# Designs tried in a protein design run: designed miniproteins, single chains, continued (5). Part 61

Each design is a single chain, and the fold is of that chain. pLDDT is the mean over its residues in the fold that is shown.

## One batch from the design tools (miniprotein)

Design m18227
Fold by ESMFold2-Fast:
Structure m18227 (fold): chain A 70 residues (1-70)
Amino acid sequence: GDLEEGRRLAKEALRLAREGRYEEARELVIQSAKLLLKAGVITEKQYQGVVEATKDPVGLEVAAWELAKV
């Protein structure tokens, strides 16, 4: 379902971010956040915060880590 796929994408994004593959990680974090929003486990405000966080490598890794824990 959307929750399981969202968590999977967040874990993959975290791995990619730690490997320095920031463009790929950003795409997966945003996809993860969309699925988790659709599943009702994060809010619209949290989704917007994730998109904002992906603008730099530190924020991207933190966002991926937080979404992977949902």
Scores: mean pLDDT 88

Design m18228
Fold by ESMFold2-Fast:
Structure m18228 (fold): chain A 77 residues (1-77)
Amino acid sequence: SSELEKLFREMRELLERIKRETDFEEALRLAQEFVRLAGEALEELRKRNAPQSKIDEIVELLREALERVRELAKKAA
């Protein structure tokens, strides 16, 4: 659906912003917004009985966002 396509596009754009961010607190705020969008996308996939591979795509994007936040947290300590 167009809504699911929009959510995936917004998640990819936000992930690129997170990857470019150098401030830990700002990256954390962006990651919180990313988790919100990912939750909405996962709920839409659940309603559509989407294959596990589509759920795994979102999980991988979440992993990448959290990895960047972790890297910045280590530098801030």
Scores: mean pLDDT 85

Design m18229
Fold by ESMFold2-Fast:
Structure m18229 (fold): chain A 59 residues (1-59)
Amino acid sequence: MNEKSIENLESFAKAYESRKDYRTAAHYFGVLGKLYRSLGDEEKAKEYEEKAKAYEDLA
């Protein structure tokens, strides 16, 4: 996967998180979780999936 694309997704997730748009932040963290899972990085995948769930609960 392109490293720059992952960085862009992380930037979007953090930007929406900082503006308290938890629904959109949850969406981008969910995408990151799926991407890291497809790369075989289970630890990062789980971390982002848990963040997505936490922000969905706040939305």
Scores: mean pLDDT 80

Design m18230
Fold by ESMFold2-Fast:
Structure m18230 (fold): chain A 61 residues (1-61)
Amino acid sequence: DERDVEIARVASAVINKDFERVKELLGEEYAEEVKKRIDAGADPFEVANEAARRLKERLDA
């Protein structure tokens, strides 16, 4: 499913610190928030799970 592939891509982008990809998928504001959280010492895996959930909610709307 193409939708599931995009959700997996955003999680991978967060883990790999590819904030340009996060920006493309979730927008600039959210990408900046993700970067700030990771820079502040947040677990990248937890942030990736939250980003994946956010994209899923957006695609389900």
Scores: mean pLDDT 80

Design m18231
Fold by ESMFold2-Fast:
Structure m18231 (fold): chain A 60 residues (1-60)
Amino acid sequence: ERRERAFRRAYEAALEALKLGDSEETALELAIIAARLEGLSEEEAEEIAKEAVEKAKKEL
């Protein structure tokens, strides 16, 4: 499903950014870009990216 793929890509982007020492704001921006590349609308990409960043923070 497109939303699951978008979440996975956003999560991977957020986790990698946070591991590299990037800010939460940078991780969110990269997660939004990743979700949009999977074909989500900007609004849907923002929601998915926020969830992905929160999950990435919990797993660090």
Scores: mean pLDDT 82

Design m18232
Fold by ESMFold2-Fast:
Structure m18232 (fold): chain A 93 residues (1-93)
Amino acid sequence: SPVEKVAEALREIARLYDEKGYFPQALALYVAASLAKRTGNAEEAIRFAADILSKVEDKELAIEGFQMLLDAAREAGLDSAAEYIEKKLEELK
């Protein structure tokens, strides 16, 4: 399921951010994962997560999060979301 793939990726990014001390961002990502499962809207969850990740000042950690999100979007077949994340990654180079 596209929703399950995206929700799992969001939980993995949240765990990484929690481990790095980005607690508000981790909580927001856990909420995004829950909302994706409740609404069935994987694309909206990816856009919400991308907004959270774009506000992370640690460039290396932001890149890692966006890469995990891109991989999930591609595996879920969400082409428009994947293109959006690719553009965000190029801006961070």
Scores: mean pLDDT 85

Design m18233
Fold by ESMFold2-Fast:
Parts: structure tokens; C-alpha cells; sequence
Structure m18233 (fold): chain A 55 residues (1-55)
């Protein structure tokens, strides 16, 4: 899902800036609004961590 990947990347960029609470809130709100599965939520978290680590 391109929108999920975009949200995960934005969260990763926020985490890279030290805005971890904002990153977590963004992903949590996206997961809640789109009724994502646990697997999809975990994948989004992993993508966000990879983006944060690469920055």
C-alpha cells in the first residue's frame, strides 16, 4: 500500500529527527483510521525504523 509506505517513511524521518513520540503518534493514528492488521502495523513499524536508521 503506497499510502502506508508513505506514512511509515514520514514516521521514520520524524524518528531520525528525535521526534519519536510524533513518529509513534503518526503510525498509531494511521493504523487506527485504516483498521490495519497486526502484520501490516508491524511492517509499517519496520519500514519506519529502516528509514530512521538510514538517515
Amino acid sequence: DPELEAAAREAGELAAQGKTDEAAALLRDYIREHNLTDDEAQLAGLVALEVAAAA
Scores: mean pLDDT 77

Design m18234
Fold by ESMFold2-Fast:
Structure m18234 (fold): chain A 50 residues (1-50)
Amino acid sequence: SELERLRAEAEALAARHPDHPLVRTALEAVPHHSVADARLILDAVRADLA
C-alpha cells in the first residue's frame, strides 16, 4: 500500500538520521495517519533535512 511505501521511507530516513527529532516523530506517526497526512509529515521532514 502507499502507507507501507511511506513507512519504508520514514524507516530509511531514521536509519540515516537516527537522532533527528522530526525523523523520529515521522517514524512513529506515519503508520497511524492517512496517506495524505503521512506524505505531508515526510515532506516536512525532508525539507528540514535539506
Scores: mean pLDDT 75

Design m18235
Fold by ESMFold2-Fast:
Structure m18235 (fold): chain A 83 residues (1-83)
Amino acid sequence: SREIEEARERLVESVATIVFLETLRRYRLPLPEGAEEVLEEARRRAEEAARRLRELAGEEAVREAEEEGRRLGEARAVEFGLS
């Protein structure tokens, strides 16, 4: 459904942002300006999106979206670190 897709996309994007910034920090790459505020907001959004997706589609859907977001965030960090 539209609601499930929206909640899933929000969780994927929030997790991707978290993983992106944490990966940059882990490899001691330069962080974007305002990264700490963005990270805190992304964590809050991820919790809200995970709760919503769990209510609509269950725990397995949350796990799948978190895994997708993790892969996306890592890919973005690699591309950013090489540019």
Scores: mean pLDDT 87

Design m18236
Fold by ESMFold2-Fast:
Structure m18236 (fold): chain A 88 residues (1-88)
Amino acid sequence: LEEKRAAATEKAKEMFLKDPRVLEVKQLDPATLTVVMDMTPEEAEQLARDIAEKALKEAGAEDLVPTVHAVPIGPDRARVTVGFAPKG
């Protein structure tokens, strides 16, 4: 389980780093990322969910679900916390 979460997190990190709208990526723990994006919180949450879902598919961890929470940190900037949890 932890190995799948770590693999999905690593794939998500790689994908975020390739997007030019991503300003910063921090890894808080093996299964949690904090990402700063040059966009609204609504746009940032949607992009983060899309990337997290893609990362789960690439990691073969589709039995997990992404947890995404976006907060505004400026007029056109959001901080998003991304994690992965068991689907049940």
Scores: mean pLDDT 81

Design m18237
Fold by ESMFold2-Fast:
Structure m18237 (fold): chain A 68 residues (1-68)
Amino acid sequence: DATSLVNQLSGIASATVTQIGDDGLRVNLTFRDDLPDSLQRAAADIIRRQLLAQGYTRVTIYINGRLL
């Protein structure tokens, strides 16, 4: 489950996952305590890889309102 995966990451203040059509996901992430950009990108990369492994072909990730 995409939401459960995201909720397992420490340092995330809020996360929302919205399914777009049959194969797409929009993931919105807001991080706590101004985490370094490298850690935010690493978390997003882990999420993307896991969602692709689950069969989603169009995964769009936003970090603090910015498209990754």
Scores: mean pLDDT 72

Design m18238
Fold by ESMFold2-Fast:
Structure m18238 (fold): chain A 55 residues (1-55)
Amino acid sequence: SEVEEALKDAELVAEAGRAQGASQEQIDAAVSRYLLRKAEATKDPEAKEKLLALA
C-alpha cells in the first residue's frame, strides 16, 4: 500500500540520519516532515489520514 511504502521510506530517512550522526530528536523531526509531505501529496483520503496520524 501507499502507507506501507511511505513507512519503509521513512525507515530509510531514519537510518540515513543515524548514519550522519543526527540526534534522535532530529531523526524524529525528519521522519515527521517526510510523512507530512507524503500526506500532502497523496490523492487517497484514507492514506492521507493514516500518514497525518503517523507524522
Scores: mean pLDDT 84

Design m18239
Fold by ESMFold2-Fast:
Structure m18239 (fold): chain A 62 residues (1-62)
Amino acid sequence: MENLVKVLQDQIDAARRAQDEYERLAKEAEKKNPELGKIYQEMADRLRRAVDEAERAAKAAQ
């Protein structure tokens, strides 16, 4: 279990960095292309939810 949980933690870390970048891109795209901005916003939101869910799953799996 710990081995898989450690892999999950690494993925959570990567997702957090990707989420931060998508959030920045969403803000920038919103000015030039609102539709693209919405896509990036959804990506950032999805990553944030994935992090929250992954953390809950990791905790439950312990």
Scores: mean pLDDT 78

Design m18240
Fold by ESMFold2-Fast:
Structure m18240 (fold): chain A 91 residues (1-91)
Amino acid sequence: MELIEKLKSKDPKEQVEAALEIGRLGDERAVPALIEALKSPDKEVQLAAIEAVYRIGAKEALPALREVAETSKDPEVQEAAKRAIEYLEKK
């Protein structure tokens, strides 16, 4: 799957585009790669990965989302992660 390869690329713009498209398609096979993208040093990549796991409903991302919510220095990233956690925990 080319989108998973783009999500792992060195270009943050390609990573963002891939994460958003994966989220739109609901491709659960990309969830492990999205969990890695949640740890990205790039804010836009982190936000796109949070959006994608939210849209997919990927509960397996919950531990990584909690880590992001606790360790991120960016209020927008913290808030996005907390919102995704609340949604995913509602089952």
Scores: mean pLDDT 84

Design m18241
Fold by ESMFold2-Fast:
Structure m18241 (fold): chain A 57 residues (1-57)
Amino acid sequence: LEEAIKAARDAVAAVHGQETADIVERFLKGVAEKYGEEEAKRLADRVIASAQATAAG
């Protein structure tokens, strides 16, 4: 979970900047606390894929 959140944060920071990355990190941590690690990992993977697609295009 921590690795997935870190990867998502780093991917967002590269494309959208540090402030947006910090918001995404807090959001994913909140999802993990309320809905569990599986849901947070699923969302983190989606965020990474979206950021990578933006960077590649």
Scores: mean pLDDT 80

Design m18242
Fold by ESMFold2-Fast:
Structure m18242 (fold): chain A 74 residues (1-74)
Amino acid sequence: SGLKELEELIKEAEKLAEEALKTKSEEAKKLAKELLELVKKAKEALKAGDNQKVLELAEEIKEKKEKLKELLEK
């Protein structure tokens, strides 16, 4: 079920970004803001029923989430 996977991805991304914004790392804050903007776009695409755009944004969210996670775990 792609919808549940997307909802979980969005929740994980939002939580990670919120944690990053509490750090003193400017790079982490920058990535967090970019990630939140992608999440916002994904929610709008989902409301519009644009499944292709949702899939494209999901891949970008996964990529940014992994980069941010790596930065926070160092």
Scores: mean pLDDT 82

Design m18243
Fold by ESMFold2-Fast:
Structure m18243 (fold): chain A 61 residues (1-61)
Amino acid sequence: SEFDDRLFDFIERELSKLTPEQAREVAENILKAIEVLYPDDPELVERFRKRLEETVARLEA
């Protein structure tokens, strides 16, 4: 959705300011928060996990 895309652009920008190690830790914490906030929406959690993983992978490359 447009909201998810805008939120993810913000997250990607903030993670890109960190070291790869810090970005990984922050991404893991974001994913845990999403799982707690949306326990009945596994599709949303999976979309966030995939985009966080892709973002961290780009920073490590």
Scores: mean pLDDT 80

Design m18244
Fold by ESMFold2-Fast:
Formats: sequence, C-alpha cells, structure tokens
Structure m18244 (fold): chain A 64 residues (1-64)
Amino acid sequence: SAGFEAVEPEELGKGLKALRIDRGLSNRELARRAGVSQSTVSNFESGKIRPSEETLRRILDALA
C-alpha cells in the first residue's frame, strides 16, 4: 500500500525537488515559505531524512 511511510526517502526527495524547481523556488525560498530551515529542505530532497507528515504538509502547501 502506498503510504508516506512506504515511500522511499530518495523517491520522496526527488518529488519535492522536482516540484520546487517547477515552481522556480530556491532551496532558501522554499524553506522560508514552509517555515523550516534550508538544511531541512536539503536533507529531505537528498533523502537523508524522512519528513514528518506535518513538515511534509507545510512544504507541499508552500509549493502550491
């Protein structure tokens, strides 16, 4: 079943990075809009850290 916990961190990170680039946002600008640190965005996009559901929601809202 396809849940967030079942999504590989690398695939999730690729998706977030693709959306950010599609929106023309820098890592810093996305972090500012989502209310997270730049390192948090970098770590999520690289698959080093799996975001919490709340943090992912804020990032996705910032990309809308």
Scores: mean pLDDT 77

Design m18245
Fold by ESMFold2-Fast:
Structure m18245 (fold): chain A 60 residues (1-60)
Amino acid sequence: MKAEEEEAIEMARRAAEIAGWSQEEKDELEESVRNAAKKGLIEAMKEKVEKELEAAEELA
């Protein structure tokens, strides 16, 4: 699951960077990803991160 966790974190960081998000927003995304991974909710975590990336690209 580490590979999926790292991929989701990278995707979240990319989305935040594209959207020009604050450090707090970036930290919140990373924390959400790590918490989801600890709970074994990798699929839900990736779906959430994909929505964040979509929102960032829509804004860009």
Scores: mean pLDDT 72

Design m18246
Fold by ESMFold2-Fast:
Structure m18246 (fold): chain A 58 residues (1-58)
Amino acid sequence: SAELERLGEKYGLTVSQLLGARQLAEDLGEEVAIQYLQRDAGLSREEARELIREVREL
């Protein structure tokens, strides 16, 4: 979707990475998704938390 593409550009991530983070947050919880984004995408904790909040609305 256009919203996923915009979030990808905002955070420097692919749509696949965004969907993976959303799925991880839904299945294993927000903390696991934050750790994934910090380790694999290089986001700060604040950026990861913000991204999870935004992607969960999609």
Scores: mean pLDDT 83

Design m18247
Fold by ESMFold2-Fast:
Structure m18247 (fold): chain A 96 residues (1-96)
Amino acid sequence: SFEERAKEAKKKFEENIKKYAEEKKVSVEEVYEELKEKLIKELEETAKEFEKQGKLELAKKYRELAEELKALEPKEAIELYKERLLEEIRRQEALE
């Protein structure tokens, strides 16, 4: 089910965050800060690519998400992104 896949993905993500923090000898909070910065850059780059393809509505959606993430604390930003990603997956599965 979608719920089972979402639960497993969250578990793996949290385990990977902890392992990465231990390997780099930094806090979990610092890992979330790094992820937030990388995610925002990726969203902005994706928006630019959609603009080049003439997909202006998609470009706007990605830019707006990047701005929302910038306004949040790192962990909250990552949680919002995951929630939006799960919603998009659920929407696409409903269309298939």
Scores: mean pLDDT 77

Design m18248
Fold by ESMFold2-Fast:
Structure m18248 (fold): chain A 64 residues (1-64)
Amino acid sequence: SGEELLRRALEAVKRGDYEEAIRLLEEAIRRGVLPVLLRGALESLKRGDVDAAIAGVEAALALL
């Protein structure tokens, strides 16, 4: 489910596995899970803004 993908992405970010987190966020976007919000989180993560990426994923989880 989209929620499971986002939970796994959040745990990947927390453990510093940014490559896995990016893959999981891209999969969620591909499945149509809150694509505008998750693209923002993905862009934050790619520029090294980990706190903004976490906030974006948590906001997405709150909407599911």
Scores: mean pLDDT 87

Design m18249
Fold by ESMFold2-Fast:
Structure m18249 (fold): chain A 89 residues (1-89)
Amino acid sequence: AKEEYEKGKAAYEAGDLETAAVHYLRALALDPENVEALVNLGEIYLQDENYELAAIMYQKALELDPENERAKKNLELAKEKLAEKKKKE
């Protein structure tokens, strides 16, 4: 529901990424088509260096909203970071 998304957003703006992720995941459990929750959860995974999970979240957002500029830019960044991590292995 919208309440879980707003709680996630408030935690994200406060820098509490763990609490933000929990609320965004709950928002997505109630509304799987919440593009903003997908994008914001992707940004949390990106900051936590979970590039594969970040890419999955942004890809889902783009399946629902192909013109989402944040998802397009951040998906490209996540793919670049994942490729660099693979080179180091």
Scores: mean pLDDT 83

Design m18250
Fold by ESMFold2-Fast:
Structure m18250 (fold): chain A 68 residues (1-68)
Amino acid sequence: LSGEQQTLLEALEKVKDKLSPLEAEVFRMMVLDGLSQEEVAKKLGVSVKTVRRALSHASNKVHEEIEE
């Protein structure tokens, strides 16, 4: 992991209790595994719209944690 990816992973672990399992998994797969929204949607059996909403919420919580 790069330093940036490590920081994002640590922030995700700190905020995962504030996220749904879907939101945390979407963020992890896109940020750490480098999957596209379409690939994540296919793997989780949800719509791309659902992935986008989950990513937005998770990203906001993760960035809130690291915005110090």
Scores: mean pLDDT 78

Design m18251
Fold by ESMFold2-Fast:
Structure m18251 (fold): chain A 66 residues (1-66)
Amino acid sequence: SLNEQARAAAELARADPDAVIEVEGNKVTVRGSQGEVTVEFESPTVALAAARDLAEANPQARLIVR
């Protein structure tokens, strides 16, 4: 489910402080040492908000907005 994918993305970001959080349109991709997860949201606004929440929780992670 979307919630399970979002949780997996959050866990990747927590496991790797050097993780990359990338936003493109309605998609958020988290790339970490343990893998990569892409989450599709209903809108770009929701995706950006989710990515910003992840970046705030993981301040060492790199946030890229495309």
Scores: mean pLDDT 82

Design m18252
Fold by ESMFold2-Fast:
Structure m18252 (fold): chain A 71 residues (1-71)
Amino acid sequence: MSEEELEEEIAIALLRMIRGVTLSALSKIEDEEEKERLAKEGVELIRKAGKRLGVPEEVVEELVEEVRKAA
């Protein structure tokens, strides 16, 4: 595995952790407005982190869709 490939895999793993934490938080919230707020913040964070870490856009959008479906 090249350093470039390893960096990409680490970046994707970090993005998946952000998504996992966001989904976990959403599952514990009963307030609909707070759920929407956290989902929007989670989506924004995933997109920003994905761009910064060089994660493929298709992977970023897939994780964003999972967060949107949970809200």
Scores: mean pLDDT 80

Design m18253
Fold by ESMFold2-Fast:
Structure m18253 (fold): chain A 73 residues (1-73)
Amino acid sequence: MEPEEMFEAAVRLGQGAVDQALKAGAISEQEGRDYLDQIRKYAKLTAGGDSVAAGEKMQGILDEIQQKIAAAL
């Protein structure tokens, strides 16, 4: 898969998670923006193959968003 396609897929996944959390009232709009900025940053690094740690950080952010959604239910 091209790095650009990997980046776009990761950003779409992150956007979906943030949208769900916003709809659930689990996060603020500011928190959503901050999460998306971090996801874009680490998705770019991960797609470039530059760091395993970047992928782990991105997964941690996604897990935190999902935990906040679960707590709002």
Scores: mean pLDDT 78

Design m18254
Fold by ESMFold2-Fast:
Structure m18254 (fold): chain A 62 residues (1-62)
Amino acid sequence: GKKLVEALVDLPATSPDELAFRAGDRLLVLEEVDEKWVKAQSLSTGETGLVPKSALKVLGEV
């Protein structure tokens, strides 16, 4: 399965590769990019992009 995570903070996209999200948004982790970043998909918008791991809380696997 994929990791289901919840955003802890509001974060605007600062580059085209980043995903904008709001606190409480649910995301699926698609891929770990490096120690700091994951590629995730927003469950509310369906959009994908880079998200900092520090902004996420792991809820489980789906």
Scores: mean pLDDT 83

Design m18255
Fold by ESMFold2-Fast:
Structure m18255 (fold): chain A 68 residues (1-68)
Amino acid sequence: MLTEEQLRKRLIELAQEGHELSLKGDPLSGEVQQLVAQGFLALRDGDLERAEELIRRAEKVIEEAKKK
């Protein structure tokens, strides 16, 4: 399990990647931004397991966006 600091840092990186997808008009940008927002909410509530799951889901969506 990642630490809270590591999860927060990764969510910030994913937020930046989601923003870049939004600037390109990628339709997956909204899903990434929603997952990142939920991840920050999970961290606020102390739910590190949920935050890590949401990070993994966001990373998968970003990977799919980068395939084209």
Scores: mean pLDDT 82

Design m18257
Fold by ESMFold2-Fast:
Structure m18257 (fold): chain A 65 residues (1-65)
Amino acid sequence: EAEKRRKVLTLAIAAEVLGIEVEISEKDGRLHVKLTAKTDEQYAHAEAIAKDLKELGVDAEVVKE
C-alpha cells in the first residue's frame, strides 16, 4: 500500500534527522525497520518512532550502541 509506505518513509527520515541509523527490510511481505541509537536521547526518540511504526502494522526494532 503506497500510503503506508509513504508514512513509513516519513518516520524513517525523521529518525535519520535525529542521527538515528535506519535500516528498512522486507520479509514475507512485511516491512521491518531497525533503528540504531547511539545516545540515550536518540534511544528515547527511536522508541517513540518504533511505536508509531508498530501502529502502522510495521515490525520495528530499537538497538542502542
Scores: mean pLDDT 81

Design m18258
Fold by ESMFold2-Fast:
Structure m18258 (fold): chain A 81 residues (1-81)
Amino acid sequence: SKQEFEDEVNAGILILKAAVYKQILKNNPDLSVEELKDILAEIERLRAEAEKMSNPQLRAQVLAVLDDLEAEVKKRIEKLK
């Protein structure tokens, strides 16, 4: 269906965005706490988009990717304290 197609496309976009942020974290070891908090705010926005997905398997997959990214960002913030 159109909805299934849209959910698959949206899942792909959200996973890609998470992968991009993971590369930003890897390539920028000098990110400030404020910049890391901005990434956390974006993760929450992406999570809200994932929660709107009707497909439970795609939603769970996207949420798991975002949870992993959030944990990595939070770990970096903790090391900077």
Scores: mean pLDDT 88

Design m18259
Fold by ESMFold2-Fast:
Structure m18259 (fold): chain A 55 residues (1-55)
Amino acid sequence: GAHDEADRAGAGAALAALEGRISPEEAAKQAYQSVLDAGGSEEDARRAAEAALRV
């Protein structure tokens, strides 16, 4: 569901930032947009972005 997709998007972006492939800021932006594209709420998108920034 949308929540599962939001959590997966956030985790993927956070991992990419940890691996140094993208900046934490870019990871947060990608996580936010991916959650919205998956049909998640704005709050879910913000949560995913915040998770990516906390890596």
Scores: mean pLDDT 72

Design m18260
Fold by ESMFold2-Fast:
Structure m18260 (fold): chain A 93 residues (1-93)
Amino acid sequence: SMEKEEEGRKLIGKALSYASKGDFDKAFKLLKEAEKLLGKDHPEVLTARGEVYLLQGDYDKAIEYLEKALEVDPENGRARTLLELAKAKKAAA
């Protein structure tokens, strides 16, 4: 449904906004709501989870979710860019 995809994308956007402000608990709650609408294996949900973990400094979890996103959607440029960033930050930590 286009309505479910639109609502799911809005929840992802809100989650990333909360994560950028350091409110990771709200970010993960909103991603769980997006997952219920879009599916747990949806590449946009997996990519957003990886981005929230990256912002939180959990580079191992960021890499895990971004690699899962690329297994589902190998051409996802955002997931690829975030995965490279997560690997670079893990190597520098």
Scores: mean pLDDT 89

Design m18261
Fold by ESMFold2-Fast:
Structure m18261 (fold): chain A 80 residues (1-80)
Amino acid sequence: SEYSAALSIGFSKPIDFDALLEYLKSNGYEVSDVTDTQATLTKGDQKAILRLLSEKSLVIMGDRELVDEVARLIKDYFAS
């Protein structure tokens, strides 16, 4: 597998994908290859793909350290 980690997260409320990507940009991630349901996240030499699975769930796939960091930030975003 090209990915060292994959993590799926479900939420109690619908995901505003555009707002989520702006939040990640504000936290120092480069966002590229954006579609309605997918984006590539880059930080330094690490890379991850963020993909919507449903209106309330997503998966993060990529470098383990970046996947874990992005997952924490997304969980914090939806907790606030």
Scores: mean pLDDT 85

Design m18262
Fold by ESMFold2-Fast:
Structure m18262 (fold): chain A 80 residues (1-80)
Amino acid sequence: KKQLLESAKVAAELAIEAAKDGDFSTARYLMEKAADAHRQAGVEKAAEYFRKASEAARNGDIDTAIEYAKKALEEVEKAL
């Protein structure tokens, strides 16, 4: 499960990068994948924050998407 969390963290970092580049479709997809991975790993708070980040990215709200993704990464760091 620790390998899954590390892979999910990388996906989240790539999602933030995509969001900053204005690639909302890629950011949303990667944030959805990060949410699923963290839910499977039992990090429910991170999964919920990534889900909210994905929804914000879908709506084109890049600042909110990045904020939620950063909050999710804080929860991931606590779980590692």
Scores: mean pLDDT 77

Design m18263
Fold by ESMFold2-Fast:
Structure m18263 (fold): chain A 67 residues (1-67)
Amino acid sequence: SLLERIEARIEEARRRGDEVTLNLAEALKEAYLSKDITIAKAALAEARKVGDEETAELAEELLKELG
């Protein structure tokens, strides 16, 4: 499921000590649970800015599910 993929991304970021990816993945989990399109859009924009393609793909899928 999308939630499982977001949670896997959180765990990967924790293992690597990647605070940027961790913060973005945590924001996507919050957006998923709250159905908050604004948080999801902000996370997508930031993921694209930092070149985190994997987190950006998760954000795009979440936006399709919420819209």
Scores: mean pLDDT 89

Design m18264
Fold by ESMFold2-Fast:
Formats: sequence, C-alpha cells, structure tokens
Structure m18264 (fold): chain A 56 residues (1-56)
Amino acid sequence: SLAEELAAAARARDVGATARLLAEAMKQGILDEVLAEVGALDPEAARLARQLAELG
C-alpha cells in the first residue's frame, strides 16, 4: 500500500522516495488518510514523513 511504502521510505530516510510518495498521496487527495494509516503502523515513520513534508 502507499502507506506501507511511505513508512519504509521514511524509516530509510530516503528523502526523494518520501517526497514522491507524499506528492502521490496529495495528488489523490488522501494525504491525511495515508498519514493516519502510517501512524497506526509505525508512529515514528509517520512523524518523519510529516516533518519531511514540512521541509519540502
């Protein structure tokens, strides 16, 4: 799923992959839902993904 890919990219500190996956979620209008799902799977990955979204 997009949330699982985003969690993996954020854990790996892959800024490019994280940015790409966040952009895809925004394009689909599901960014909040994807971030909530990541938060349920891996709260730390969700924190990192949100922080990277703020920076980029």
Scores: mean pLDDT 80

Design m18265
Fold by ESMFold2-Fast:
Structure m18265 (fold): chain A 95 residues (1-95)
Amino acid sequence: ALEEARAALLAAVQAFEDAYLEAARVARDPNATLEQIEAAMNKVRAAYESLREAVRAYVAAGGDPALAERILAAADAALKQLEVLAEAKKKELLS
């Protein structure tokens, strides 16, 4: 149902935002280990894939495809920025 798909989409957006903020925190933490950075990045990547599935289900249920496109574009841009931050921190720790 559209209502159920919309609720699932909202939950997936919140899960992605939570994972993103945690990964950004870990990447900026001077005491963070490589394992912690990788774990946080894997979690945000998993949240992104769940968000893509929720967006697909939302559109399939009759949701607004323009909203779906905007949500995925924003999440993709955020993930790419975070990947740059995480990679820089990993290079620092490996040096």
Scores: mean pLDDT 89

